# Designed miniproteins, single chains, continued (4), part 45

Each design is a single chain, and the fold is of that chain. pLDDT is the mean over its residues in the fold that is shown.

## One batch from the design tools (miniprotein)

Design m13544
Fold by ESMFold2-Fast:
Structure m13544 (fold): chain A 72 residues (1-72)
Amino acid sequence: SSEVLERAVELLNASDLSEDDKVFAYIVLQELDIPLEHLEAVVNALIEAIKAGERNRAKLIELAKQTIAELS
């Protein structure tokens, strides 16, 4: 939903990621159907992985799906 993506942008902008990494994270988030209740955990997991040097889109999507599954 647009509300989930708007909240995701706020969380990414509050992070210390580079602008390019924020855009990359946002693109990953757009491929996912994330419940609002799990959004913060998913965004935080993606921020940590990207800061650690992960740039594989498929791996980040899998990480996000695993995060949602663990919380559901």
Scores: mean pLDDT 85

Design m13545
Fold by ESMFold2-Fast:
Structure m13545 (fold): chain A 90 residues (1-90)
Amino acid sequence: SLAEEIRELGARAAEALRAGDLETAREYARRVVELGREAVEAGDTEAVRAAIDALSRIALAAEAAGDLELAMEVSVELIDLAVALTVAER
């Protein structure tokens, strides 16, 4: 499912950040953002929740790794997805 793909990519991004592989982490994080936006367009609430969780974990891992640019970029996308989810669940 889209939610499972997002969770797997999020886990890989966080793992890459812990390993210090910032380039690989940014690629996976970018893909999570892309799939999260697709989930919003599709009305896939489970996948949107998966993206919010994944991006939250990526933001924390990026901050810990010192990649503040990625942490900020991911946090902005997380806020947009969270807003979309709250609108969809009302």
Scores: mean pLDDT 85

Design m13546
Fold by ESMFold2-Fast:
Structure m13546 (fold): chain A 94 residues (1-94)
Amino acid sequence: SPVDVVRKEAKELLERMKTMSKEQIDLEVEKFVGTLEIHIAVLMRTGQYKEALEVAEIGLEFLEEVEKMLGEVTPTLANLRRQLEEIIERIKKL
């Protein structure tokens, strides 16, 4: 499923991030979450609300793992987490 592909991509990115600088991690995290938000928007427009929720939850889990890896919450991570939490709340009200 598309959700399984996103989950796999998140895991693969987390593994690659183990050898990245903090600057590279920040850039890659922003790119990945941006891509997820585009996928969520498409799923929402096509009425696939359950899949949209699952993708948003994968994004949130991904950010939590990045926070653990860095040992800190950067401004970028905090902002992206808030965006995904707002998306999740919106989907749950549908």
Scores: mean pLDDT 88

Design m13547
Fold by ESMFold2-Fast:
Structure m13547 (fold): chain A 85 residues (1-85)
Amino acid sequence: DSVKHTELVQEILEPLVPKIQELIKEISNGKELTNEQQAEVAEKLAKESKDEKAKLYLQALAEMGKSEPEKARKIAKETREKIVK
């Protein structure tokens, strides 16, 4: 479920929120992320993450951005609105 997914992602990524905000601002300058920019943010966060669950989630999101960019963009936007306010 989308709500449950967002809650789980928030818990996993909460320690990374400052880095998430910085990368989103650097890549999109506070605008809505493009499919390519969303995949780039996920890939960079996956490389920097030391938490195995966060790393796996971010790697999956980056791969989804390549195969199903519209779905990945929706997930990234919902996650951004909930955890990087």
Scores: mean pLDDT 63

Design m13548
Fold by ESMFold2-Fast:
Structure m13548 (fold): chain A 65 residues (1-65)
Amino acid sequence: MEQELIDYANDLKSQYEKYGYKIPQSDVDNIINNGIEMLKQGKSLDEAKAYVENQLNKLAQQSGK
């Protein structure tokens, strides 16, 4: 499950970068680590994916301002 979350986050990052957004890898890594911590605490993969998506969306919105 951790690898699936990592792949999901990196795929989202790649999608944003194709549309011209720049997201620092350090920020992506921090979001992934927080999502993995959610999984370790018993949260579902879907909850961790939703967290990752919401945080990456916020970073993408900031990259254009």
Scores: mean pLDDT 81

Design m13549
Fold by ESMFold2-Fast:
Structure m13549 (fold): chain A 61 residues (1-61)
Amino acid sequence: SEAEKAALEAQLAEIEARVDRVEQLALDMGKRGNTEGAQQVLAGAEAQRDKARKAAEEAIA
């Protein structure tokens, strides 16, 4: 249904916004010399985003 699609798109948008904030945090960590920590938090956030995108695409298709 259109309502289900809208709900999934809203959830994905929220997750993408959270990932954007984590990317900013990772940039700050890198500037402070914590490159390993930056890579770790980015990898986790990107995995969560990719999982959410896949779920939304499968449900919308």
Scores: mean pLDDT 79

Design m13550
Fold by ESMFold2-Fast:
Structure m13550 (fold): chain A 98 residues (1-98)
Amino acid sequence: NADLIAEARQHLEEAERSYEKGDFEKAIEHLKRAVEALRKIPGPLDDEALEVATRAYVLAIKLHAMDIAKEVEDIIREKATPEQIARFVARVDEELLA
């Protein structure tokens, strides 16, 4: 799982950098790769994977990439505990409303 989380984080960081530069096509491309890596993680999410998934969701919303946002929601519902889902929702609200 550590390798998949590292892969997801690396693509997410590239997506975030591309977004800051206004390269939205490259941001979406890297975001898709980050979410693909997250999907491959077997079993329950750890806190590092939850953080990467939360950041990916926020970026998908900012990019209006609703298909990617929905895919992250499905990963969270499938692999996160109720406590992790509550943390995800609170973090998303903080990032999008602040």
Scores: mean pLDDT 87

Design m13551
Fold by ESMFold2-Fast:
Structure m13551 (fold): chain A 75 residues (1-75)
Amino acid sequence: MSEEEKEALKLAEEVIEELRRQGREDAAATARAVVERLLALKASAKEMVETLYQLAVGHGEEELAARLKKALDKL
């Protein structure tokens, strides 16, 4: 796994944990399932972060979406 993939996975885990802390367990479970599928498909770091960004926007997670967009712009 590349360093970029490791950083993307770390960001994904932080997003999932933050959703769980906010009591959005359904969104957290969806994010986890998406991350596991992307890892199984050997998706790139960019694809993983982009998918999580779309998920955050869809769930109205403005702060998480902003963080994910900032990470995506650096990839």
Scores: mean pLDDT 77

Design m13552
Fold by ESMFold2-Fast:
Structure m13552 (fold): chain A 77 residues (1-77)
Amino acid sequence: MAPQHIVDSAHQSARGFDRTGDLRVVRRGDVYVGILPIADGYLAFAIDGQTGQVLGGGTGPTPQQAIDNALQNAQTS
């Protein structure tokens, strides 16, 4: 399960978006990705696992494509 500070960061990032379903959080290495279903697909945002800082966001027609786009936009190294 994701730490509470990651869950809090994901909820804050999702706050301004019209969602069609539940926010999910998944781990991808040293980052967490919040995934939010929206009207025409999915929104994802990559979150630093240590700080809870949002590193990047992306959208896609599937959860996996949204995750991949968020990770691509998150320049962690």
Scores: mean pLDDT 75

Design m13553
Fold by ESMFold2-Fast:
Structure m13553 (fold): chain A 107 residues (1-107)
Amino acid sequence: METLLDKLLAAHSKVPEEVIEAFRPVAREASRRMGWSDPDPFWLALIELGAEFIVEYYKLLGLSEEEARREAIRELEALIAAMERHPDPRLEPLLERAREILRELRE
C-alpha cells in the first residue's frame, strides 16, 4: 500500500541538487514570512505533487479540510513572495507551478 508519506519521500528524493541550492534563500525567507524558525523540508516535493496533495499533507498534520486549504494558501503565498524576492532562472518553473497551485486552491 503506497502511503501519502511514501509519495512525499519519493518526490523529495527526485528534486535536483541545483534546484535545492537555488531554493535555500527562498526557503529561509518563506519560513520568516510564515513566522517559523525553520523551513519545511518537503516544500519542493509538495509543490511538485500539487494542490490536493498539499491539502492532504495538512490534513495528515491534524487540520480540517477547510483549515488545510487556508494553510496551503498561506504557505503558497509566502513561497511565491519569497521566489519573487529572490529571482533565479532555476526556480522559474517552480514559481509558475506554485502560482498554478495557488489558483487551484482558491477555486
Scores: mean pLDDT 81

Design m13554
Fold by ESMFold2-Fast:
Structure m13554 (fold): chain A 87 residues (1-87)
Amino acid sequence: SVDEEIEAVWGSALHEIVELVEKHQPEKTEEVRALAAEARAAVRAGDFEKAEAIVEEMISLMSPEVAEKAREIMKKMKEAIEAIRAA
């Protein structure tokens, strides 16, 4: 279903953001993983506004360089979701 495809795209983006933090800021990884789990729960509940707010909390823990890469991941995720919705 479209909802399952959107959930999968969000899950992939959140996983990539956690891996990014583990590589560049390992000390922040546990906190970011906890927030990513909350964001996944919000996505499963259909609460995309809450999921985006939690991602902004994750980004606030990042250095500016890591935050820029995380925002690029989110941009690509949003483009993929718009393509799914347009189909």
Scores: mean pLDDT 88

Design m13555
Fold by ESMFold2-Fast:
Formats: C-alpha cells, structure tokens, sequence
Structure m13555 (fold): chain A 73 residues (1-73)
C-alpha cells in the first residue's frame, strides 16, 4: 500500500508545474481510495539539480502513512 501510494503520487506529479503539484497529489491519493491528512510541497535540490520535495500524510483502511517523494523541477 505505501509503495503503491508513493508510486501513484510520483507518476501523477512528474512533469507538472509547481502550482499543480498539490492538486495532482490529492487527486492521485483520492483515486487510490485514500485520504490526504497533510501535504507539503517545497523547493529543494536533488543531486545538485532543482527539484520539489513532496511530503504527504495519508490515511487508508484506518492506517496512516507518511510519504516523501522528490520530483525534478
């Protein structure tokens, strides 16, 4: 479940402009039958290149998952 959520989020946000990332994450999580409890998107650096760090707290089947993905900017 955690890896499936993380994959769905990553696939949904890759290539999206910054202003669309939060909504894309919410849509992907909801399509998987999970609920977004908290979301934070912040500019960062991955291996010296611009990136966005997406931190999401989601609930699915009564269990809470904390997820982090790093997406190229």
Amino acid sequence: VKEELKRAITEAVVGKPFEEIEQAVRDAVEKMGAKVLEIKVEPTTDRGHPAYRVRVKVEKDGKVYELEVVIPA
Scores: mean pLDDT 77

Design m13556
Fold by ESMFold2-Fast:
Structure m13556 (fold): chain A 79 residues (1-79)
Amino acid sequence: GDAERGKELYEKYSKSKAGEKGEGKGGIPPVTQPNPLGLSDEELFERLRNGIPGYLPALGDKLSDEEIRDIIAYYKTLK
C-alpha cells in the first residue's frame, strides 16, 4: 500500500463522512487513532471494506481493495 495516497483518501472520506474537521457526527467517533482495536491487517481490511461500527462507514462500495490497502498503509505510519 501507498501511505501518501492512503492519507489523502482518509482525509477526503473522513471529511465527507465525519464532518469537515473530522470531529465525528452524533454518536459516531472519528477514526483518529491508527488501529484502536489492535486488529490484524486482514481483520482491519475486512472492517474497512464492510465498515467499522462507530468509526467508519463501509468503504467497499466506494473504494477498491487497493485503495483500502493504501489507507491501511497510512494507518501503519501512525502510532
Scores: mean pLDDT 60

Design m13557
Fold by ESMFold2-Fast:
Structure m13557 (fold): chain A 88 residues (1-88)
Amino acid sequence: DAERERALAREAAERLVARLEAAGLLRAAEVVRLSLEGSLADAEGDYEKADALFEEARKLWETLSAEEKARLAAIVAEVGAEIAAEAA
């Protein structure tokens, strides 16, 4: 069910963005937001917009410090574990 998969991905991404913003990781939150927007554009068949958004997210990700990347990875794992526990 593509619609349910998109809804779950959006909820997960929104939770992740909120957690990153609360942690002061505004640039990491923007990477997640751009990736979500790209995924939504791809789902709508707007492949040019999706490619542009994914490229912008990739470029922003490459500008993150090693510390920001490590903190993002830790928060991704934490949010993923919370979602998995809620689904059980």
Scores: mean pLDDT 83

Design m13558
Fold by ESMFold2-Fast:
Structure m13558 (fold): chain A 80 residues (1-80)
Amino acid sequence: SPKFEEAKALLKRARALIDDGRAGRLDLDGLLEASGLLQEAYNLVQADDEMPEEEKEKLIAEIEALTVEATALINEALAA
C-alpha cells in the first residue's frame, strides 16, 4: 500500500528526530515537527484499505509509542 509505505517513511523520519531530541540536539520546533509526522503517519494508516488489520495495528502501536516519547520530550522542553 502506498499510504502504508508513506506512513512507515514518516515514522522513520519521526524516530530520527526523537533520537536527536533525546540527545539534546533538537529544539521545540523540531519536536513539534516529529509530533506532526507521527499524526500524519497515523492518519495514513487509518486511511489505508489494502493492508491486513494486524499489520495496521502493529504500525499504530509503534506510532503511539513514539508519540508518548515525543510528548514527554515536548513537556520537558516546555518545563525548562
Scores: mean pLDDT 87

Design m13559
Fold by ESMFold2-Fast:
Structure m13559 (fold): chain A 75 residues (1-75)
Amino acid sequence: PPKVLTEEDVERNKEGLEEIAESIRDAPVALRQLIAELEETIAALEKNETQPEELKKKMIESIREIIARLKEAIA
C-alpha cells in the first residue's frame, strides 16, 4: 500500500527543506532551481488523490512558506 502522509512527515519535510535552503543560501542559481522544483512538487501533490486532503494542504502550505523564505534570500 502507498505510504500515507502523517503530520510528522509534514514537519520532517519542512525541517529538511529549511536545512537545504540554509546550505545553499549563498548560491542564487541553486536557490532558483530549488524554488522551481518545490513549485513542481506542489503541483504533483495537488494531483495526488491517494493522500489525505488535510495533510496534503498542510504539506503544500509548508512548502509555500519555504518558497517565500527562498525568494527573500534571493532579493
Scores: mean pLDDT 78

Design m13560
Fold by ESMFold2-Fast:
Structure m13560 (fold): chain A 84 residues (1-84)
Amino acid sequence: MEELLEKIQELLKEAEKLKREAEELRDSHPDAAQKALELVRKAELYAKAGLFHALAGNLEEAKEFIEQAEKYIEEARRIIEEAK
């Protein structure tokens, strides 16, 4: 439980960081910024879904949502780094 909650907090913190970086790219790389922001929003939704499942005791389902959130974060980060 605690490890899962820490992971969710880390994902939400990374999402906030990537959101700021994507917003900075709006003027120079608008298409990359838009795609990265959409992925960050998906990551936040999946991380929150993972939190709800973890609190309900559905740990396996929570892990699946968290893993998907991590994938969205990784794709958003790749897009932002490639645009720089």
Scores: mean pLDDT 85

Design m13561
Fold by ESMFold2-Fast:
Structure m13561 (fold): chain A 77 residues (1-77)
Amino acid sequence: SLDAILAEFEELYRKFREAVKQEDVERAMEYVEKMESLEPQIEAYYKETKDKRALMALAEIGLARMAAWVMKKTQEK
């Protein structure tokens, strides 16, 4: 169900934010990858239902991906 997928996403996003707070790039990237694995299911729900919660989750995954990329690039020299 969408509610179950969103609950899983919310837990991963919470763990992602904690990894960012701890400056743990490896863990942050791991949680982004796990959230990205949920994108096809969330996108399918949005296509079928037009539920704005699904759209918001997709946007938040995109923002988390960008944040992790910035963290990785600022630590690479």
Scores: mean pLDDT 84

Design m13562
Fold by ESMFold2-Fast:
Structure m13562 (fold): chain A 91 residues (1-91)
Amino acid sequence: AKTVIVYPVINETELIPQIIEELKSLPDPSAVHVVILDGGSTDGAAEKLAEALAALGIAHEVIRLPDRGREALEERARELARELAAQGYRV
């Protein structure tokens, strides 16, 4: 079964190396799909993370949530995780 990992991101480029290291430690990164939920980053955080994932061959998508604060972003990430789990994905 495909594993989906949801990352809420807002101006957090400094966390990208840690996220990439965690994904590299997985037994099969090719079985992982990453969803980047961008809360309106202005520093290119979502784009930089997507570029790093592309370089590693990890499937990913970016969903931009304009003008939403951290609380709304985290709530949407939890909601999406529940929706995906209900559809049979590992989240």
Scores: mean pLDDT 70

Design m13563
Fold by ESMFold2-Fast:
Structure m13563 (fold): chain A 74 residues (1-74)
Amino acid sequence: MSSTSPGITAAARRAIDAGEAAGDVAKGIGAALEAIGAAIDTGLKNGVSIGSPEAQKAAAAKGEELVKEIEEEA
């Protein structure tokens, strides 16, 4: 199985934590899934593994974007 890289795990955890802090756990989970999805999409698009630096950067960027939206809306 493809292991979740530290960067992807951190992005997902941060999104979930932001959702919990905002009182919208479902939105936090959705943000975590979107961050993971960005890593998978980058891997498929560029032919690189989900643990690659490119996939990790995509997950981190998407996660931070969604976390910022959750924090600004809370």
Scores: mean pLDDT 74

Design m13564
Fold by ESMFold2-Fast:
Structure m13564 (fold): chain A 88 residues (1-88)
Amino acid sequence: EEEKRRNELISEATGEYGRSLLQALALRAAGSPDVEEYEARRERYGEVVEYVSKSVGYYAIGVSTGSQEDLEKGDEYLELAAKKAEEL
């Protein structure tokens, strides 16, 4: 099922975002020169999180208002999130 795989990819990417964020914060606190590498990883995974956030926002508006356009926009951003996650 495409939906299940899409959700798994998004879940993995958001997990990596969290891990990279925490690692970047830890390295920054320690004054490590490696902080830039983890901040770059966080930024890449963060794009997936941003698309998911936009998708959720549009779905919430679409469901509450009955707007088909907003529901379709939500699906579009979810597909963008999955595509970005697959490229990582």
Scores: mean pLDDT 75

Design m13565
Fold by ESMFold2-Fast:
Structure m13565 (fold): chain A 68 residues (1-68)
Amino acid sequence: GPLISADDAGLAIAGALARGLMTAEQAQKAGRALKEKGPVVTADELKEAALAGGATEEQAEAVVRMAL
């Protein structure tokens, strides 16, 4: 699948937070999980980071759509 830079993935998480699609706690936890995956992630890895942060499946899918 497409590769996403950590910067673009981080912007997608920040965008979801700004739109009220995620809580601040979910966004912070997702960002930490994302940093553990390195400088480039797949869409599946971004989804896993969001879910690890406590996001719902719907919230995680929204973050992935914003990054792509």
Scores: mean pLDDT 83

Design m13566
Fold by ESMFold2-Fast:
Structure m13566 (fold): chain A 99 residues (1-99)
Amino acid sequence: MSSLSAEELRALALAAIEEARATEAASLTPSQLQTLEFAEAVVNRDLEKIAKYLAEMAKKHGATEEEIERAIEKLKETLGLSEEEVKELKKLIKEELEK
């Protein structure tokens, strides 16, 4: 058990990401900015933003379905995503890839 709640840790992480983005945005590469946006989406459990990031990276780097599946499994393990959240994330990624 942590001395901070999961919600407090999330709020601190989001505040740190916002401060980094605001202060260092002009000094960050496009790839670093994209990584910060992904980190913020992950902390917020924003499945739509996570799906957009993964779909864009898949298009940019020619990622296979198997590589996308592995990324989703890693997110499930790291964030403790439910079966329903994983299903929604897969659906959102497919919708973004079809645009």
Scores: mean pLDDT 67

Design m13567
Fold by ESMFold2-Fast:
Structure m13567 (fold): chain A 107 residues (1-107)
Amino acid sequence: MIKELEEKLKEARKKGDKKEEAEVLIKLGKAYAEQGNYEEALKYLREAYKIYEELGDKEGIAKVLLEWGLIKKKLGADDEAEALLKKAKEIYEEIGNEKGVKEVEEA
């Protein structure tokens, strides 16, 4: 899975497809977090955050903040996790994404 995601990332970057690049970066962040490699996971999530900010994609930003907050919670960085999850919830509420709000509340 990770090798396939790394190849998809390379192809998205080659094509200049910023939205696909950011989506693949979130998937890589999640995959590395599942392996316990939180350093690599956070690296990919920070890169995805920057792309979604540049695109003005509020849903993408909230998605990254949720995954980032979950990793911070696993690392015991509870104050940082709470701040990230709160911001993700506020964005999901702003855009009317009820499913996103529920995902944050279940985090």
Scores: mean pLDDT 88

Design m13568
Fold by ESMFold2-Fast:
Structure m13568 (fold): chain A 66 residues (1-66)
Amino acid sequence: GVEAATEAILKHGDEIEAAGVRAALAAGSGSQEAAYAGTARALTDLGVPVSPEEAREAARRAREIG
């Protein structure tokens, strides 16, 4: 869920952000939608399965905490 995703972003933020950027570039769009889809995949690979919308909310919360 969003809380576990927020903790993962706080611990692995640079890695997760890099994965999101790579996904956006691979999609050829550079869009925030593609970036958060990549972030959701990175979080799922860390054992935190989330939707792109949950990943966006978790990233927002992590920015407010950090």
Scores: mean pLDDT 74

Design m13569
Fold by ESMFold2-Fast:
Structure m13569 (fold): chain A 110 residues (1-110)
Amino acid sequence: MDEAELRRVAQEIGELMDRFRNDPSTAAEEAKRLEELFRELAAQLTDPAEVERARRSGEAARRHMREVRPDDPEEVHEFYGRLTATVEALVALARRLGVSIESGASAPLP
């Protein structure tokens, strides 16, 4: 990927977070996109072990997102916890590739 493609991925991560925040019922559909983003970033890795780790992270994200019940407040709360951890893993992977991720969904750093 070139630098413009990496910025596109970073922007899509932010948009994905905003969609989940606005409507958790889209989790199953958006889980596929989240898995695709991990796959796209993994394509830039040269170490087979790191590629496999990224693949497993994307698969885990998809599994967790498919299990959300949006009409259950406790499940929604746990879902946001799982989403945050998944996005942090994706952000860490993107940062290792030299990408700065800006998200309006993130709390301001002091």
Scores: mean pLDDT 63

Design m13570
Fold by ESMFold2-Fast:
Structure m13570 (fold): chain A 55 residues (1-55)
Amino acid sequence: GSALERLAERLGVSTSAVASLVEGIKESPLYLEIARRDLGLTDEQLEELRRLASE
């Protein structure tokens, strides 16, 4: 959806990469830590990913 596209643009990655992260977070909170390390995400961006995983 548009929320995934918007976040992908902010992170400088593809929409499919963000979608994969969201699916991973739905399976395990460990994916949030992986995203922080690999993409250099801020706490705010991690919270947005968590919110997308809840929707």
Scores: mean pLDDT 75

Design m13571
Fold by ESMFold2-Fast:
Structure m13571 (fold): chain A 60 residues (1-60)
Amino acid sequence: MEEEVERLRAAYDAAEAGLRDGIAASKTPEDVARLQAGLDSVRAGYEEALKRIEERRKAQ
């Protein structure tokens, strides 16, 4: 569990950093909005993944 949480956090941090770099490099409002939506999606996915790990732990 600890190992899975740490890997998930590392993957989230990497994806978030990449999206932030993309936003900083983008000058078009449309591209910024799309990348911002991607950032929101990645964050939501991270939270859902943590929830699934907790549920699997309870199912043991």
Scores: mean pLDDT 79

Design m13572
Fold by ESMFold2-Fast:
Structure m13572 (fold): chain A 93 residues (1-93)
Amino acid sequence: MVRLTVEVEVEPSGKVTGTAYAESEEATPRKFQLVLASMEKADADVPTKEATVTGKQVLAATVTASFEPGERVRAFMIDESGEVTEGEVKEVP
């Protein structure tokens, strides 16, 4: 089984970092994409990072982007099957 955790960190400058941790006990490699999305700007280009996790590895993947004050930002992971693992929504101060 792959265990996924997603964290979001927001800086006063508007810099937002999403971090995904993936742990796998499976021998089969699994791909996922880490995405940072603004809740207010669904049509904007969103930064993504692809990573692959395999047997008993812990992988940390990060993606960073700048957002404007008052924007609510969510980090999430999408696996190869299209299943979404969501992190917390954080507001830029």
Scores: mean pLDDT 69

Design m13573
Fold by ESMFold2-Fast:
Structure m13573 (fold): chain A 81 residues (1-81)
Amino acid sequence: SEIEERIRILEELERLVEEVLADPEKNREKARERAKELLEKTKDEEIRKILEEFLNAKTKEELLKVQMEIGVKMVELAVER
């Protein structure tokens, strides 16, 4: 379903955020390239906004904000199931 696909994209982005938070020097470039690929897979404007915020995140605080927004959107989608 379209909801399940959106959940999978957010779950993958959550993993990418965690990897960058753990080791930004090692993981940032690979995570950014994957996030760009995820943008091509979704037309959901809220998910696209979260992906764009991740791509533009420079600081730990900005990454934590993205992590929070992923959590909120995932809860929203889970209720729609």
Scores: mean pLDDT 86

Design m13574
Fold by ESMFold2-Fast:
Structure m13574 (fold): chain A 65 residues (1-65)
Amino acid sequence: MEILKEASIGMAEIAATVAGAESFRVEGDTLIVSGIEDEKVAEELRKILEKLAKNAGMKVEVELS
């Protein structure tokens, strides 16, 4: 569903921004977040994003700095 996909992507972008990510992008069916310095923060963000991405039918990639 497009509306749930768009809402999930928007929430994911907000979560990434709050976590201090340097970039957020969408590549096909993948949400890519990069520039997280703290590994623990990256792990918590990944868990949040995976739940959101599941509702959108997307994959998640979280990259450390």
Scores: mean pLDDT 79

Design m13575
Fold by ESMFold2-Fast:
Structure m13575 (fold): chain A 65 residues (1-65)
Amino acid sequence: MLSVQQVLDRFDKLIEELSKTHSPQETYDLAQSWLQQELDRSGLSLEEKRQVATEVSNRLEDLRS
C-alpha cells in the first residue's frame, strides 16, 4: 500500500525523468496515464485518491503555466 506522499514522490521523479526525453505534451500524457494506473492499484481511500489527483493536476498545470 502506498501513502499519498509516496505516490506524489514517485510522480515527481517520473515527470523529471520523462521531461529529459519527451516533449511537455508527451510528458503530460504519459504522467496522466501513469496516475490513472497507480490510483487504480493503490490501497488509498477515496479522499486520499482525490488528494493525489488534485496535487498532481496542480503540479502539471504549474509546469505548463
Scores: mean pLDDT 76

Design m13576
Fold by ESMFold2-Fast:
Structure m13576 (fold): chain A 72 residues (1-72)
Amino acid sequence: MSLSGDELVEAAQRAAGGAKRLTPAQATEGLTAAGLGESSARAMVRVAQRVAGGAKTITPAQLRAGLDAAGG
């Protein structure tokens, strides 16, 4: 199943209880719950972390940028 990047980011935020910053685990869980394969979700989260300069947590905007960079 393919969802828009905005829908994937919203799903990741819901997995984090509406947090403004997501851990890689929360982002991966939210993307997987939204129908992404776990390997794809992990890869997109790694790209989002690189966009965030290697930060331990990522914003929804950085996650969205990571999805766009991964060909979303």
Scores: mean pLDDT 76

Design m13577
Fold by ESMFold2-Fast:
Structure m13577 (fold): chain A 85 residues (1-85)
Amino acid sequence: DRIEKLKKEIAELEKEIKKLRDEMNKEIDKLKKEGEEAYKQGDYKKALEKREEIIKLLQEYGDKIRELGEKLDELKAELDRLEAE
């Protein structure tokens, strides 16, 4: 059943996107806390390095989440077409 396969693929992609967002948020929160502590201690170089790591993670996770989101939208559009038939 093509509809059942699409529903399964959609559910798996939604789970993967959620997992990536949760992982991204956890890593960013850690880096933000480390950067704030470094700044408070006067270690501005370390604070800047943590900020740069956050920017890099946002770009890497953002690109991956966007690609999966585009695929998810395509599968949802196909499912909607098949359910309308």
Scores: mean pLDDT 87

Design m13578
Fold by ESMFold2-Fast:
Structure m13578 (fold): chain A 62 residues (1-62)
Amino acid sequence: MVAAELGLPATPEGVAEAIKRYLESKGFKEEAEKVKQELLTLPLSQIGPKAREIRKEVEKKL
């Protein structure tokens, strides 16, 4: 549970920030901010699935 592990709330903003920090930790600093802004434009119900999709795409490249 990445957002809770980082001390961030399980809100849309918390999930977006957790994914941003995850991407930055993997060396995708420029993409991290873009992804965070993209996630914040999505409806609440779509943020979790989109964040999970992004993590899977990064993991497949490792």
Scores: mean pLDDT 70

Design m13579
Fold by ESMFold2-Fast:
Structure m13579 (fold): chain A 61 residues (1-61)
Amino acid sequence: SAAAARAGGRAAAARGGVDAEAASKVVLQIPTPAEGGRAVVERTGADDAGGEAAGAAYSSA
């Protein structure tokens, strides 16, 4: 379960970290184009999550 725990932890941490921390940091770091940077970060996170789920389901042969 160490491998499963590491994989699950990494995916969950990436989602939470990118979503919460990245969004907050983007606003603080780039106050002017904050929305643009934030949208890109959130979209990347969502795409990664969706792609990962889709990839896992597709690769599950």
Scores: mean pLDDT 45

